# Ledger of designs, part 68: designed miniproteins, single chains, continued (2)

Each design is a single chain, and the fold is of that chain. pLDDT is the mean over its residues in the fold that is shown.

## One batch from the design tools (miniprotein)

Design m6350
Fold by ESMFold2-Fast:
Structure m6350 (fold): chain A 67 residues (1-67)
Amino acid sequence: KAEELWKQKNYEEAKKIFEEKAKQGDVRARYLYLSAKAVLNDPEFDPEEYARLLKEYKANEGKEVKL
C-alpha cells in the first residue's frame, strides 16, 4: 500500500505507486506523487502543479477525515 511506504519514508517506491493511482483519477494520490517528487528534490518537480493539487487534496481530505 503506497500510503504505508510513504509513512516508512520509502518515497521512491511510494512515488511509483502513487503515479499509477493518480492515472486512475485519484486526486490524493496525484498530490502525494508530487509531494514525493518535492521530497526527493526531483528536478522535474512543478511547484505550480503541486500547489493546485494540494488545494484539491485538502478539499477532499477535509470531507473524509474527522479528527
Scores: mean pLDDT 67

Design m6351
Fold by ESMFold2-Fast:
Structure m6351 (fold): chain A 87 residues (1-87)
Amino acid sequence: EEYKKKAEALQKTMEDWLARAREAARVDPELAGPAIDRMEQAVKFAKKAAESGDKEEYEKASNLVTEAMQFFADALREIRARRAAAA
């Protein structure tokens, strides 16, 4: 029950961030594309963990979410730096 709720929260959070990542991909598909792929994978794992309620699956999903979010944050920094340098 507890891990099911945590995984549902992870799924919702990642779905919200995935929408933002797709907007970034419209600006810079080259840098944002790989981040979207990682975030979509994280959403799938979070959904599976939410369906199972299993602690181990939740921990795997949580790790994938953390990695995907760090990758996306790095991509956003690069996009901002590239746009600033082009100004």
Scores: mean pLDDT 80

Design m6352
Fold by ESMFold2-Fast:
Structure m6352 (fold): chain A 65 residues (1-65)
Amino acid sequence: SLEEELARLREELEALLEARLATLTDPVSQKVGRAEMERLLAEVDALPVEEAVRFLREKIARLKA
């Protein structure tokens, strides 16, 4: 279902963003990056399921590129 796909993609995005944060050596950059991650996830949570799935697919593709 789209709801299951949404949950999976949201978890994948969060894991990718946390992995990127772990590569940062500067504590200030880590704090800024975490705030950006939280903002992105909150934005996804505000979208309808179909739009959230589309948004997540695009963001994950960009992060992997």
Scores: mean pLDDT 82

Design m6353
Fold by ESMFold2-Fast:
Structure m6353 (fold): chain A 72 residues (1-72)
Amino acid sequence: SAEIEEAERRAYELGRRAAAAEVAGRLAEAEAYNEEALRLIEEVKEKYGDEAAKRALAAAQAGAAEALAEAA
């Protein structure tokens, strides 16, 4: 499922960018990245089901956590 793997990679990157923007005080950019991630996860849920959506959400959360750890 190359499509699900690509969605996970995109979710991870969006999570990283949202968290990095938030740490930098760029709240509007962080909000935009979070909105894009939520739309992606919703689209994955609709096309591929709950399990794929959970993987995409977990990827976004992992990206955010890594960016926050790097900023600490």
Scores: mean pLDDT 89

Design m6354
Fold by ESMFold2-Fast:
Structure m6354 (fold): chain A 80 residues (1-80)
Amino acid sequence: SLPAQTLKLTVTDKEGKEHTYVIEIEESTSVEELTRRLAEALAEVFGIEKEELEELLELTRAGDVEGLDKKLEEIAEKLK
């Protein structure tokens, strides 16, 4: 079987601290699943609620750029 690969994501938080997440990518990992794992890692760093994360993923999947922009604005206001 083909070996699993790892994606290393380093994110800097608002306090200047670096957080590193390692996401394992398997041969059968879909773009949707990869996007979900990346979004979950980012949500953990930025304190985004799971429900808001799922809405962002649905808007991205639908290609709704206007809805995505509006939802990102709403999340940004909550993080202030």
Scores: mean pLDDT 64

Design m6355
Fold by ESMFold2-Fast:
Structure m6355 (fold): chain A 61 residues (1-61)
Amino acid sequence: SEAVERALELAREAIREKSATKAVAAALVLMAAGLSEVGLEALRAIEAGDYERALAILEEA
């Protein structure tokens, strides 16, 4: 999905730049695309500081 690909790019940038704003943007892009369950799971991982888990969740979508 294009939305998942965009969210993955934002999540990778968030990890590299340590940007909470980009991490939240990645989750919001998924939710706006109708993948709200995946977006919420990713948001929970980001809030826990587990960015690798967030990427794994996105890759499963």
Scores: mean pLDDT 74

Design m6356
Fold by ESMFold2-Fast:
Structure m6356 (fold): chain A 94 residues (1-94)
Amino acid sequence: KLKEYGEELTKLGQEHKSDPVKQLAIGIAQAVILALDFEDREKKIEQIRKELEEAIEKLGLSEEEREKLYELLEKLIKAKTVEEIYEILKEFLE
């Protein structure tokens, strides 16, 4: 259920609170999960991309960290279920 995944994502956020890349990864996954229920999913995904670009710039992340986050977003966008999104996120965080 969405509530149970929300609790797990909150726990992951606590475990990785000192890692800004992993914090952004968790935030992206949450945003993509919420976008699954929208009829204009593509517009929501474009908004997520913009917000990610702004967050990367504000945090001064490296080119390597930026590439990893964009690669994660592309994988998450291709996922069709909450379960797939969660598994992709877990692989990224390991």
Scores: mean pLDDT 79

Design m6357
Fold by ESMFold2-Fast:
Structure m6357 (fold): chain A 115 residues (1-115)
Amino acid sequence: DLAKLLEEKRISEEELKEFEKNKPEIEKFIEEMIEKAKNGELKTLSELLEGLMALIYKKGPESLIEEVVEKIIELKQMSPEQKERLRKQVEVMKNSEWTDESKYATYEVLKELRS
């Protein structure tokens, strides 16, 4: 219930308005990232990570998610342990509605990949 969340979290109406105002631009960016993924245009680690997040958020094709994951593994030259961890976190993110746990798991993976 959005109204109860507003009251409990003390999120201002102004903050909600700003989010809603930016929602179309965010959605457009997500769609652009998915199109780039389909066309094999994601080349940098940052682009691949943004594309992966967009695909998971929009529940994109499993084959395309796997293709982007493989490109991240190759670019980062991941160890077998890092590869297994990334695949496990992707599976958690795919099977949840972006809960705090999924956001935290995403952050930890991104932190490891940036290191």
Scores: mean pLDDT 66

Design m6358
Fold by ESMFold2-Fast:
Structure m6358 (fold): chain A 90 residues (1-90)
Amino acid sequence: SSAERQRREREEQLRKEILIGMLRIIRGVAKVELDNAKKKGADEEYIKKLEELIEEIDRKIEEAESDPSITVEELEKMLKELVKKMKELS
């Protein structure tokens, strides 16, 4: 059914947009953590790792937005990897 295919394609596109939005939220959280770390005079190594994480998030958002073939599964994997890296910094 063409209607079923259109619904599936629309749902997939919406899921991709939501996942990219979640990547942007994680970037925002990481930036707030960076600002707080700098205010506290946190360890230079911790600040550097957090800056490197933000750069990685920026690269992944760029990749996700520039690649029309990117899948929901790939975006979910990106999100999981970044969340894991954030936890490993804490």
Scores: mean pLDDT 86

Design m6359
Fold by ESMFold2-Fast:
Formats: C-alpha cells, sequence, structure tokens
Structure m6359 (fold): chain A 77 residues (1-77)
C-alpha cells in the first residue's frame, strides 16, 4: 500500500522518534505533501494521528493513519 510504504520509508530515513511527537508530525506532513493531499485533509489526518498516539501509542497510530492515507490516494485514482 502506497501510504504505508511511504510512511515506513520516511520513518527509516528521518529517524521517526517514538519520543518526539513533533518529529513524527513533520514526517507525516512530508508524506502528505508528497501524496498531494490538500491542507485541510492534512490537518485532519494530523489531529487523528495525535489522538491515536495518545490513546494507543505509536505503532497503532502509524498503522491507522497510513491506512487512511492509502484510502484517500486510492479514491483519487
Amino acid sequence: DEGIKLLDELNKEKKFDANNLENQIAVLKIVLDELKIDKSTQKEIIKEYEKLYNEKGIEEAKEEVSKKISEIVQKKL
């Protein structure tokens, strides 16, 4: 899945830090910009990531948001 693969590649390259939410959001914004997602949708995805991170931790937040990004990309094809 394109969104999941891109997020994982950027996490590897940019040192996705489980203890640094600002770094995680910065990486996420780069993924969203690369996928040409509009700014309003980017803000909603970032809010959901923050919520999931606080509720369930980094792994589940990353997985859920990646799936959502992939759905958005598929709908534009």
Scores: mean pLDDT 72

Design m6360
Fold by ESMFold2-Fast:
Structure m6360 (fold): chain A 104 residues (1-104)
Amino acid sequence: AVPVRARARAELRLLDAAGRELAPTVVLEAEAPTLAEAMERVFEAADALLREYAATHPDARVHLRVEAEEFAGGELVARATLEATWDLATGVAETAVASLERVT
């Protein structure tokens, strides 16, 4: 069987309380046979980086934006978007955007 191809791209921004960037934006990318697997791979990488940022910048915030696409036969069949902000001092996450669209 020709595998379904999916890709996910995550952008992580480390920000201070005033919204200023403390480090350059980190881009994480993954490909997988499914949208769920591609998302899982970028979330695992993002979690590792989030833990490092919590250790080095405990009073900072991390903005995470993830876009993922699934293709079958070269055509887009699904799209997902997630935008969330982590407060590293409290460990609380606030989701701003979460969507999943099937583009038959």
Scores: mean pLDDT 80

Design m6361
Fold by ESMFold2-Fast:
Structure m6361 (fold): chain A 65 residues (1-65)
Amino acid sequence: PTPEEAKEAIKREAGVEVSDEQARKLVGAFLANPNVTVEDVMAILGTKDEEKARKAKEVLQKLVE
């Protein structure tokens, strides 16, 4: 998926807003390792909200399939 597709899908399906830079980092991480952890996603998003990171991770995994 493109970073733009990931950003749109995360907003639509998880209700989480991410920056263009965060979307690029998330897509890059998932393309390198589809088993990216919730902690890795939290670090990229700069958040301590595990639920937001988990939802974003689930959306990205579906897009990479």
Scores: mean pLDDT 79

Design m6362
Fold by ESMFold2-Fast:
Structure m6362 (fold): chain A 77 residues (1-77)
Amino acid sequence: SMEEEERLRRLMEELGLSPSLSPDLRKAVEGITTGSELNGRLPLVPGIGPEVRNKLNEFAAENKKSLKDVLLGMGDL
């Protein structure tokens, strides 16, 4: 929804993530079937450190989504 996209855009801005990371985020989540695979790939994406991962997990929990769903949503922005 537009409201979720707007919240994701604001989260990306607050975390200092640029739109140029959207292709890298999409690539990082492609083919992932487990959370352990996702956690292994996130450190390879520029700007995704432990603090950013914690904030993304908090956003996922607040919106009743998986971290994978949040990252796919960011990649679709």
Scores: mean pLDDT 67

Design m6363
Fold by ESMFold2-Fast:
Structure m6363 (fold): chain A 91 residues (1-91)
Amino acid sequence: KLEMSEEEQKLVEEKMIENVENMNEEEQARAKEAIEAFKKAYKEGKFDYFSGDVFTGMELIKILAKLGKASKEDAEIAEEGFKILKEKAKK
């Protein structure tokens, strides 16, 4: 379902903070690569052809933005990308 209780949302955010803080070096490198792939795709206007890595980068930025750990620019790019994907899904 799309709905989550406030309690569930807080637990998800806490787990994401823990996961981000406890990432090993390989996981941190992959997260950075995914974020860079998303930013590059968005810059090139190819946000509607998201690969798995590009989608993962978008999700990571959105989660980090909710936690106050993403830059304002990154948060805005992720939000805009999500809106564009939703519009494409409408046909």
Scores: mean pLDDT 67

Design m6364
Fold by ESMFold2-Fast:
Structure m6364 (fold): chain A 64 residues (1-64)
Amino acid sequence: SKEEIEEKVRKAAEEAGASEETAKLVVEAALDPSKYPEAAKAVLEELGSDLEAQRKLHEVLIEL
Protein backbone atom coordinates (compact mmCIF):
# COMPACT_ATOMS: atom_id res chain seq x y z
CA SER A 1 0.00 0.00 0.00
CA LYS A 2 0.99 3.67 -0.22
CA GLU A 3 1.65 3.89 3.52
CA GLU A 4 3.83 0.76 3.43
CA ILE A 5 5.85 2.24 0.56
CA GLU A 6 6.32 5.51 2.50
CA GLU A 7 7.54 3.67 5.60
CA LYS A 8 9.83 1.35 3.64
CA VAL A 9 11.35 4.22 1.66
CA ARG A 10 11.92 6.32 4.78
CA LYS A 11 13.62 3.46 6.63
CA ALA A 12 15.79 2.56 3.62
CA ALA A 13 16.99 6.16 3.26
CA GLU A 14 17.77 6.49 6.97
CA GLU A 15 19.54 3.10 7.08
CA ALA A 16 21.66 4.19 4.10
CA GLY A 17 22.85 7.11 6.25
CA ALA A 18 20.59 9.90 5.05
CA SER A 19 19.48 12.58 7.49
CA GLU A 20 15.84 12.78 8.52
CA GLU A 21 15.40 15.80 6.22
CA THR A 22 16.81 13.91 3.23
CA ALA A 23 14.74 10.83 4.10
CA LYS A 24 11.59 13.01 4.02
CA LEU A 25 12.57 14.32 0.58
CA VAL A 26 13.06 10.75 -0.68
CA VAL A 27 9.64 9.73 0.65
CA GLU A 28 8.01 12.75 -1.03
CA ALA A 29 9.79 11.92 -4.30
CA ALA A 30 8.52 8.33 -4.14
CA LEU A 31 4.97 9.73 -4.18
CA ASP A 32 5.59 12.68 -6.52
CA PRO A 33 8.11 12.38 -9.39
CA SER A 34 8.41 16.18 -9.66
CA LYS A 35 10.28 16.10 -6.33
CA TYR A 36 12.73 13.42 -7.42
CA PRO A 37 15.56 15.71 -8.63
CA GLU A 38 15.69 17.52 -5.27
CA ALA A 39 15.69 14.25 -3.31
CA ALA A 40 18.35 12.69 -5.56
CA LYS A 41 20.60 15.74 -5.16
CA ALA A 42 20.30 15.62 -1.36
CA VAL A 43 21.05 11.87 -1.27
CA LEU A 44 24.11 12.21 -3.51
CA GLU A 45 25.40 15.18 -1.50
CA GLU A 46 25.12 13.37 1.86
CA LEU A 47 26.09 9.84 0.78
CA GLY A 48 28.54 10.65 -2.03
CA SER A 49 29.55 7.74 -4.24
CA ASP A 50 28.24 5.09 -1.84
CA LEU A 51 27.24 2.22 -4.14
CA GLU A 52 25.03 0.61 -1.50
CA ALA A 53 23.09 3.85 -1.09
CA GLN A 54 22.66 4.12 -4.88
CA ARG A 55 21.42 0.54 -4.99
CA LYS A 56 18.81 1.30 -2.30
CA LEU A 57 17.64 4.36 -4.22
CA HIS A 58 17.21 2.25 -7.37
CA GLU A 59 15.21 -0.32 -5.40
CA VAL A 60 12.87 2.45 -4.24
CA LEU A 61 12.42 3.71 -7.82
CA ILE A 62 11.58 0.20 -9.07
CA GLU A 63 8.69 0.06 -6.57
CA LEU A 64 7.19 3.25 -8.04
Scores: mean pLDDT 71

Design m6365
Fold by ESMFold2-Fast:
Structure m6365 (fold): chain A 81 residues (1-81)
Amino acid sequence: SEAEEVKKKYNEEIRKVSDEGDRRVQEILRQAEEDAAKSTPEEGKRLLEQARAEVDRISAETARKNKELQEKGDKEVEKLK
């Protein structure tokens, strides 16, 4: 089905966007935990809070991109009806 091919294409793009976002989040948290472990408790807390804010930003960006891809896919599927 044409609709199933369109859904598959957009689901693959969404998966790639999510995977990239997850990789960035994991690297930021890994680096922040490593840096915090080498810092004073006060500085470590600040580094982890900064990393959390950056993670939240990336997660919001990933969610926005995924929503846009989902909406584009839905519109293309609707055209096939």
Scores: mean pLDDT 87

Design m6366
Fold by ESMFold2-Fast:
Structure m6366 (fold): chain A 89 residues (1-89)
Amino acid sequence: SMEKAMEEMNKKLQELHAALEALGAAAGLGDEAGQLTLGALQAAAQLSALEGISLEEALERILEAAREAGDEEGIAAVERARALVEALR
């Protein structure tokens, strides 16, 4: 059922969120730039879960939206998030 699929997605998203929080703490992402980077990762994880796309594809969509909005801080945060995801491979 759709409700059960959403419950499973929410559980995976919560697990991913906890993992990102632990990684952020281990990586020293406690400053403002680090918090923006974690926010971008969280937004990408949510979009990935909702749309059924990869985390990398979700980050690309968020980056395109930030570029269209002229959000320089958002662009930088998403680019840092992409670099972090790539470094963890």
Scores: mean pLDDT 71

Design m6367
Fold by ESMFold2-Fast:
Structure m6367 (fold): chain A 79 residues (1-79)
Amino acid sequence: DERAREAVERAERYAERAAEAAKKGDLETSQKYAALAEQYALLAIAMTSDPEIRERALRAVQRALEAAGDPRRARFAPS
């Protein structure tokens, strides 16, 4: 659980960095941070059944992929 929490916190930080890079027009950096956000979010989901951590991880992926313009963002959208 603590490792899952650390992973989701890293995913959220990278998602925020992806958004900041996108706002500056740096799409290459945004895509790199979005990939890191996805990696840590998926790690968190794999490590825990905690619904709050899983929800936060999915939100982090969604925000990161939206910032990077990744078409896969739709697969992480809330239903």
Scores: mean pLDDT 79

Design m6368
Fold by ESMFold2-Fast:
Structure m6368 (fold): chain A 87 residues (1-87)
Amino acid sequence: SVTDEVITLARIGAHEVMKSEDPEATKELVLKQLEKVMRSLGVSEEKRKKILELMDEFFDEIIRNNKDPAVVAKKMAELEKRIREIM
């Protein structure tokens, strides 16, 4: 489903931020790529904006918590639930 594609991209984005030597720059690149892919998948502008806001906060939480895998796992589960509610 489109929802599962968006969630898969969120997981890939989290992995890229976690392994990055410049997580802030990687976050900006990932958010731009997520917007482009969601647009190509036909996700409405309203839903794209809501999801991108959630993704931005999620990546900030990863960065603020020094890429702690336990924090990432917990916040990813919360993000997946919120994305399913929006979609």
Scores: mean pLDDT 86

Design m6369
Fold by ESMFold2-Fast:
Structure m6369 (fold): chain A 102 residues (1-102)
Amino acid sequence: SERDKILQSEMEIGVLEVAIAVIETLVKKGAISDEEAKELLIRHLAITAQNLKPVDPELAKFMEEQLKRLQSLPDSEALPFAKEIVDELKERVEKRRKEVEE
């Protein structure tokens, strides 16, 4: 159902948000570099985009476009940009949820 697809999208975004929080903590503690953080962010965003394709193809397309932008950014800008992507994903999924719950 559409509601099940929205729930799956919310779960995938939640997993991505946790991954980003872990990566941020590793950078803050000096355990990984900004370059290593960017590589991990690209990997996790790519996995999330692939998982979203069958449940929200428009959201997956948005993520693929943002991945291309992320790849071209300086390493130091990757983490704040990834956080902005998660916020936008949450807004788009909430909008879709409101349209279906009517």
Scores: mean pLDDT 88

Design m6370
Fold by ESMFold2-Fast:
Structure m6370 (fold): chain A 64 residues (1-64)
Amino acid sequence: SELDRRRAQLLAETVERYRRGLDEILEEHKDAPPEEVMERIDELGQRVSAETERRLARLEEEAR
């Protein structure tokens, strides 16, 4: 269905956003302690998750 295709596209975009953010953290904080790097990765995960949930809710609302 069209909704399934849009969900798949959103998932692909989410993975790309996370990958890009992860690459930036690892590059910019390569000399930081592992604990600090992990905290930034957790923050990225929370941010990406919240945005994805919001976009998914919008897609479901538009399908009604």
Scores: mean pLDDT 83

Design m6371
Fold by ESMFold2-Fast:
Structure m6371 (fold): chain A 99 residues (1-99)
Amino acid sequence: LYLAEQIRDEANKLFKEGKYEQAYKAYKILADGLRKGRDPLTPEALANLAEVLYKMGKKDEAIKYAEEAIRFADESTAPPELQERLRKKAEEVLKKAKE
């Protein structure tokens, strides 16, 4: 989706600039929109949301969204290669947040 790509790109830019609160807002809008539309990229958006929460020091919330991202990826009908990619980032955040 063109709009989803624009929101993702802006969120990624904000994240790279260290503007984690603004990045969180953008990723939240993206994740909520993709989830409502039952989009197969929902796991990626949730994983990005978990990563920004981890950077903000909100470890419990990061764990929650990372676990949700893994669950959505595992329930996905996406090809194995895409499913692995969607899950990897969430697993990395989950591991770091639980340490």
Scores: mean pLDDT 79

Design m6372
Fold by ESMFold2-Fast:
Structure m6372 (fold): chain A 96 residues (1-96)
Amino acid sequence: DEVAERLRELAREIEERDPSPEGRALAEVLRTIADWLEETGDLKAAAEELEYLAEVLEQRARKYEEEGDLETAELYREFARELRRLAEEARRAAEE
């Protein structure tokens, strides 16, 4: 599954760019979704979960920005954008 492999690649990138406990936890969530997607093939549920995670990351980015951590805020906005792209890709694959 191309979406599952891209989720694992994103998880690795997140751990490398944000080695914090939050970054590691996010990477584990993405690997869990990838494993679940490979087991079930439920692309629609995966897309919904990825959209929800993107919203959570946008909220976290706003909090980092409010605290003056602009670099981490932009990093989390970048992760949120990538999650939204993967969600859209999963939705399109589910319709095929």
Scores: mean pLDDT 86

Design m6373
Fold by ESMFold2-Fast:
Structure m6373 (fold): chain A 57 residues (1-57)
Amino acid sequence: HMEELLEKAYEIAREILKQHEPSTALPEVRERLKKEFPELTDEQIDEAVAKAVEDVM
């Protein structure tokens, strides 16, 4: 289900953001999520990244 993919994308985004500096992490997170979850739309990836940023940064 789509909700499972979004949850996994969010978890991966959080891990990447914790390991990198915020200024360089955002483009890398987006690229990684697009590669890992090609089924997700750009909008869904953006939402997962935004939520991870709020939780980590």
Scores: mean pLDDT 76

Design m6374
Fold by ESMFold2-Fast:
Structure m6374 (fold): chain A 106 residues (1-106)
Amino acid sequence: SSLEQILKLTSSLPEPVQANLVAALLYVQGLSLDEIEQQLRKLQFNPLTVKEVVTFLEVVKSSGADLIESVRILVEKELSKLPADQREEAKKAAEEALALIKQEKN
């Protein structure tokens, strides 16, 4: 499944980055924010991370901003906090996940 593929691609990324990419996939698949929250909890993401991710998606939805672009900006900001030697591999994994999410949306 696309969910299993995203989880595998993002397993080495910081939890907030992985959770936001997983949530974005579920969002483009047509899940409600409540359903996304329940799925992230079942995947055992940190409860504070889940709240932050759902709040971010609610803002994106209410503002009419592009989901993929909004998630990319957030991911790039979070990955910029990593040591320089880890950023290239992390960025590649995040870009592959974003490409898969974009394909699911179309």
Scores: mean pLDDT 89

Design m6375
Fold by ESMFold2-Fast:
Structure m6375 (fold): chain A 80 residues (1-80)
Amino acid sequence: SMLKDLLEELIKAMESLDKDGDGLVDPEEAAKVIKKILESYGYEVSEKEILETLLSLKDSDGKVHPAEAALAIMELVLKK
């Protein structure tokens, strides 16, 4: 499924940004890679919309979990 492939690619890309191994990523760095992946799948979403979605999920340290972020991004694109 294209949606399953997109979800898995989003998670893997964000996990590749986790240099500390804590399982968390910076929303601003994640937004940039997510935008490129979404464009490769034919979705037109602004980096601002992606970032705002990720910032709504940030923890007390200002970080987001890749799986939660990927699911929220999937909801964002499916509503368009």
Scores: mean pLDDT 81

Design m6376
Fold by ESMFold2-Fast:
Structure m6376 (fold): chain A 80 residues (1-80)
Amino acid sequence: MEEARKALAEAFIKVTSDPEEFDVFMAAERVEAEVKDGVVTIKITVPPELYEKAQRFADKVAELILKHPAVKEVKVEVTA
């Protein structure tokens, strides 16, 4: 459980090290993440103009965390 949360935190840090992705993260109305039994759920709420950029951001985070053996599945929900 702790390892999956650490993987999630490290993925957010790595993705937000890119200024373009950091701008998307800072412009998000809400970013929520839940870890339960190796399943990571990421929920991002953004203004409509950032929907495609938020999907790209979420995909980059999901790609990184799926590399961790403690993570079984990633669910991404992006709303605008």
Scores: mean pLDDT 81

Design m6377
Fold by ESMFold2-Fast:
Structure m6377 (fold): chain A 79 residues (1-79)
Amino acid sequence: APSLEEVIAQIEAAVRARLLPLVEDIRAGKLTPAQAQARLDALIAEVKAIMDQSNVPQDLADQILAGLEELRRRLLEML
């Protein structure tokens, strides 16, 4: 089974891989709010799948999800 440190590294890699093109497309004015929302939904779903497969402690999972929802809110405000 992967260590908690390996799971956190996977989450960070997944977030970075999806966020970089998303932020670039938002800054370039290429996305509607609906399109940005769909990409953020895909990112959050991927992180949830990693956590579900890896038995992440509930308190940590809740903190990660709260951070992603705050990130979603802030990115949608940039549109």
Scores: mean pLDDT 84

Design m6378
Fold by ESMFold2-Fast:
Structure m6378 (fold): chain A 109 residues (1-109)
Amino acid sequence: KVEEARELHEEGLLALKEEKYDEAIEYFERSIELAKEEDPKLTARSLVNLARAYKKQGKDDEARKLLEEAEKLARELKDAGTLRQIADLYEELGEFEKAEELRKLAEEL
């Protein structure tokens, strides 16, 4: 399951790069479903990329909800890399205060 979740995440990244946002969403959702109990770091990364896909579709509110979920998980994992990715996407969404807070947290890890 973890290997399948990783493959789905990689396929999602390719779909995102090719601007196939509906396909990217499906791949990331399936990756999250398979990874959720076995690979919380992959789950957090897939949530961030799912948020990117929703943002590309103009679904900013859905993107923010997914980022909040990813943020909780990344904070629990103390994953500085994922926290920086979340901060970058919050900044793109105009959430400058949240972005600065997460970058500061990542520096302290």
Scores: mean pLDDT 88

Design m6379
Fold by ESMFold2-Fast:
Structure m6379 (fold): chain A 82 residues (1-82)
Amino acid sequence: GAELAREAAETGDGEEAVRGAAEAARRAEAAGDRRTAFWLGVGEGVAAIALGVGKVAGDEEYGSRLASRAALNGAEAAEEAA
């Protein structure tokens, strides 16, 4: 589950990172792994905020990079929790 989120985040594409984190969170929930799902959800939420900030600042590339980093941090926390 968390590995999928990490792979998506490593692309550097913030939208792909958010999508990967969401899918990984679904898989963790289906497996009953609430701790992993929680951290993947946190990464998804922070990444979505970063995309929004980049758009407001007029730097969508920067927002995408921040989103990818946030999703990666969430995936790493989820892997440690598993």
Scores: mean pLDDT 79

Design m6380
Fold by ESMFold2-Fast:
Structure m6380 (fold): chain A 89 residues (1-89)
Amino acid sequence: AKPSPLERELDRFVTAVLTGARETARRELARAAELIRDRKERPSDAFLEKVRAALSQVVPEELAERLVEAIRRGDVEEFVRLGEELLAL
């Protein structure tokens, strides 16, 4: 299946985090947050597990798990808060 717009923005966010591109990561975080707020899309559990695993390479696993859980619940405020916390590392 083709990635959804939200899954594509989350892939861009993860790539920017993994490559240390902080300004790009913050921009992609904001774009992903907008798509989560619209509640038109729900990422698959398989996709969210890939996001968690990728982020856990460079950030604490607990932070990656909480970020993924915020996405799963559509909790935009928690997603932005955790994303900013992650980018402050």
Scores: mean pLDDT 83

Design m6381
Fold by ESMFold2-Fast:
Structure m6381 (fold): chain A 72 residues (1-72)
Amino acid sequence: GVQKATDQLRQEADALFDRIAPDIPPEDQPAIRASIQDYLDTFTKTYQQLVDQGMSDQQATQQARQIASQSL
């Protein structure tokens, strides 16, 4: 469902941030975290809309990821 797909993306985003964070100035980290949160929020909203329209979980995940990536 929506929550499981969002949790997976959050884990992936958190792992990526942890890898790049040492190379990011502390003052820039809040903006990057905000961008990640916006990506996750856009994904969750889009995924729910697509599932409600009758798309499969796999198709909704693929399209929601594509749309959310445009917010980055």
Scores: mean pLDDT 78

Design m6382
Fold by ESMFold2-Fast:
Structure m6382 (fold): chain A 80 residues (1-80)
Amino acid sequence: MHPIEKKYEEVKREYERIRPNLSPEEQAILDAELALVEEFLKKYKETKTVKDEIFALMAVIAASATLYVLERKVERRRRA
């Protein structure tokens, strides 16, 4: 499995773990970002270009960052 695909699967798995603790708005944000990762990965598989690999990597990094922020928000709510 490509390293970007592996990271995408890791982000999806962690998202499913915290999903019940997220609002519908927060879920929609990460759902949109993960859909974007999937789209760029599909394009990379078709083209095999460095450009499309970079876009797929950037998308998965963005989704990972969003997940991190949402995990911190859930943690803060639990401390209330």
Scores: mean pLDDT 83

Design m6383
Fold by ESMFold2-Fast:
Structure m6383 (fold): chain A 91 residues (1-91)
Amino acid sequence: MSPEELVERLTEAMVAGDSEALQETLEELVEAAVAGEYSVEEAKDIVTEAVIRAARALAEAGRISEEEAQEAIAKAPAVGEALGKKIEALK
């Protein structure tokens, strides 16, 4: 699976509010990164980009405010960093 496919799947799960699909895709990304298919930095970038795309999509659809989207985008690197720490801890 490509990094772009993972970003797309994560973004779709976040926009749909599908917590089960989101959890399954995140677990798949973590397992692939632990197995060495992705670097920790690549996994962080995948999650960060997915959060940014989801926040923009939700604001564009009128489901969240532009202010809420901007706050989510600002927090996206911290979400990626948290995932990176989890991957490092599992190695």
Scores: mean pLDDT 84

Design m6384
Fold by ESMFold2-Fast:
Structure m6384 (fold): chain A 72 residues (1-72)
Amino acid sequence: MEEEIQREVDEALVEIAIAVTSLALEHKGIKVSPEVRDEALARARKLLDEGVPLTEAIKEGIKYIEDAAKKA
């Protein structure tokens, strides 16, 4: 139960970090597509599944969005 609760919290924090990053980029005039956000979420969740720490999973999700925004 403790591991399940922590995983749910970690997933929620990843979702919040990605949403905030996307919103910040949109406020700068950079559009982030739903597909890019979904892929960033999928990558971060995969890292959590592999036992990667939350902070590293969040960084990978943010990096994916930022890299995709630079190519747009």
Scores: mean pLDDT 80

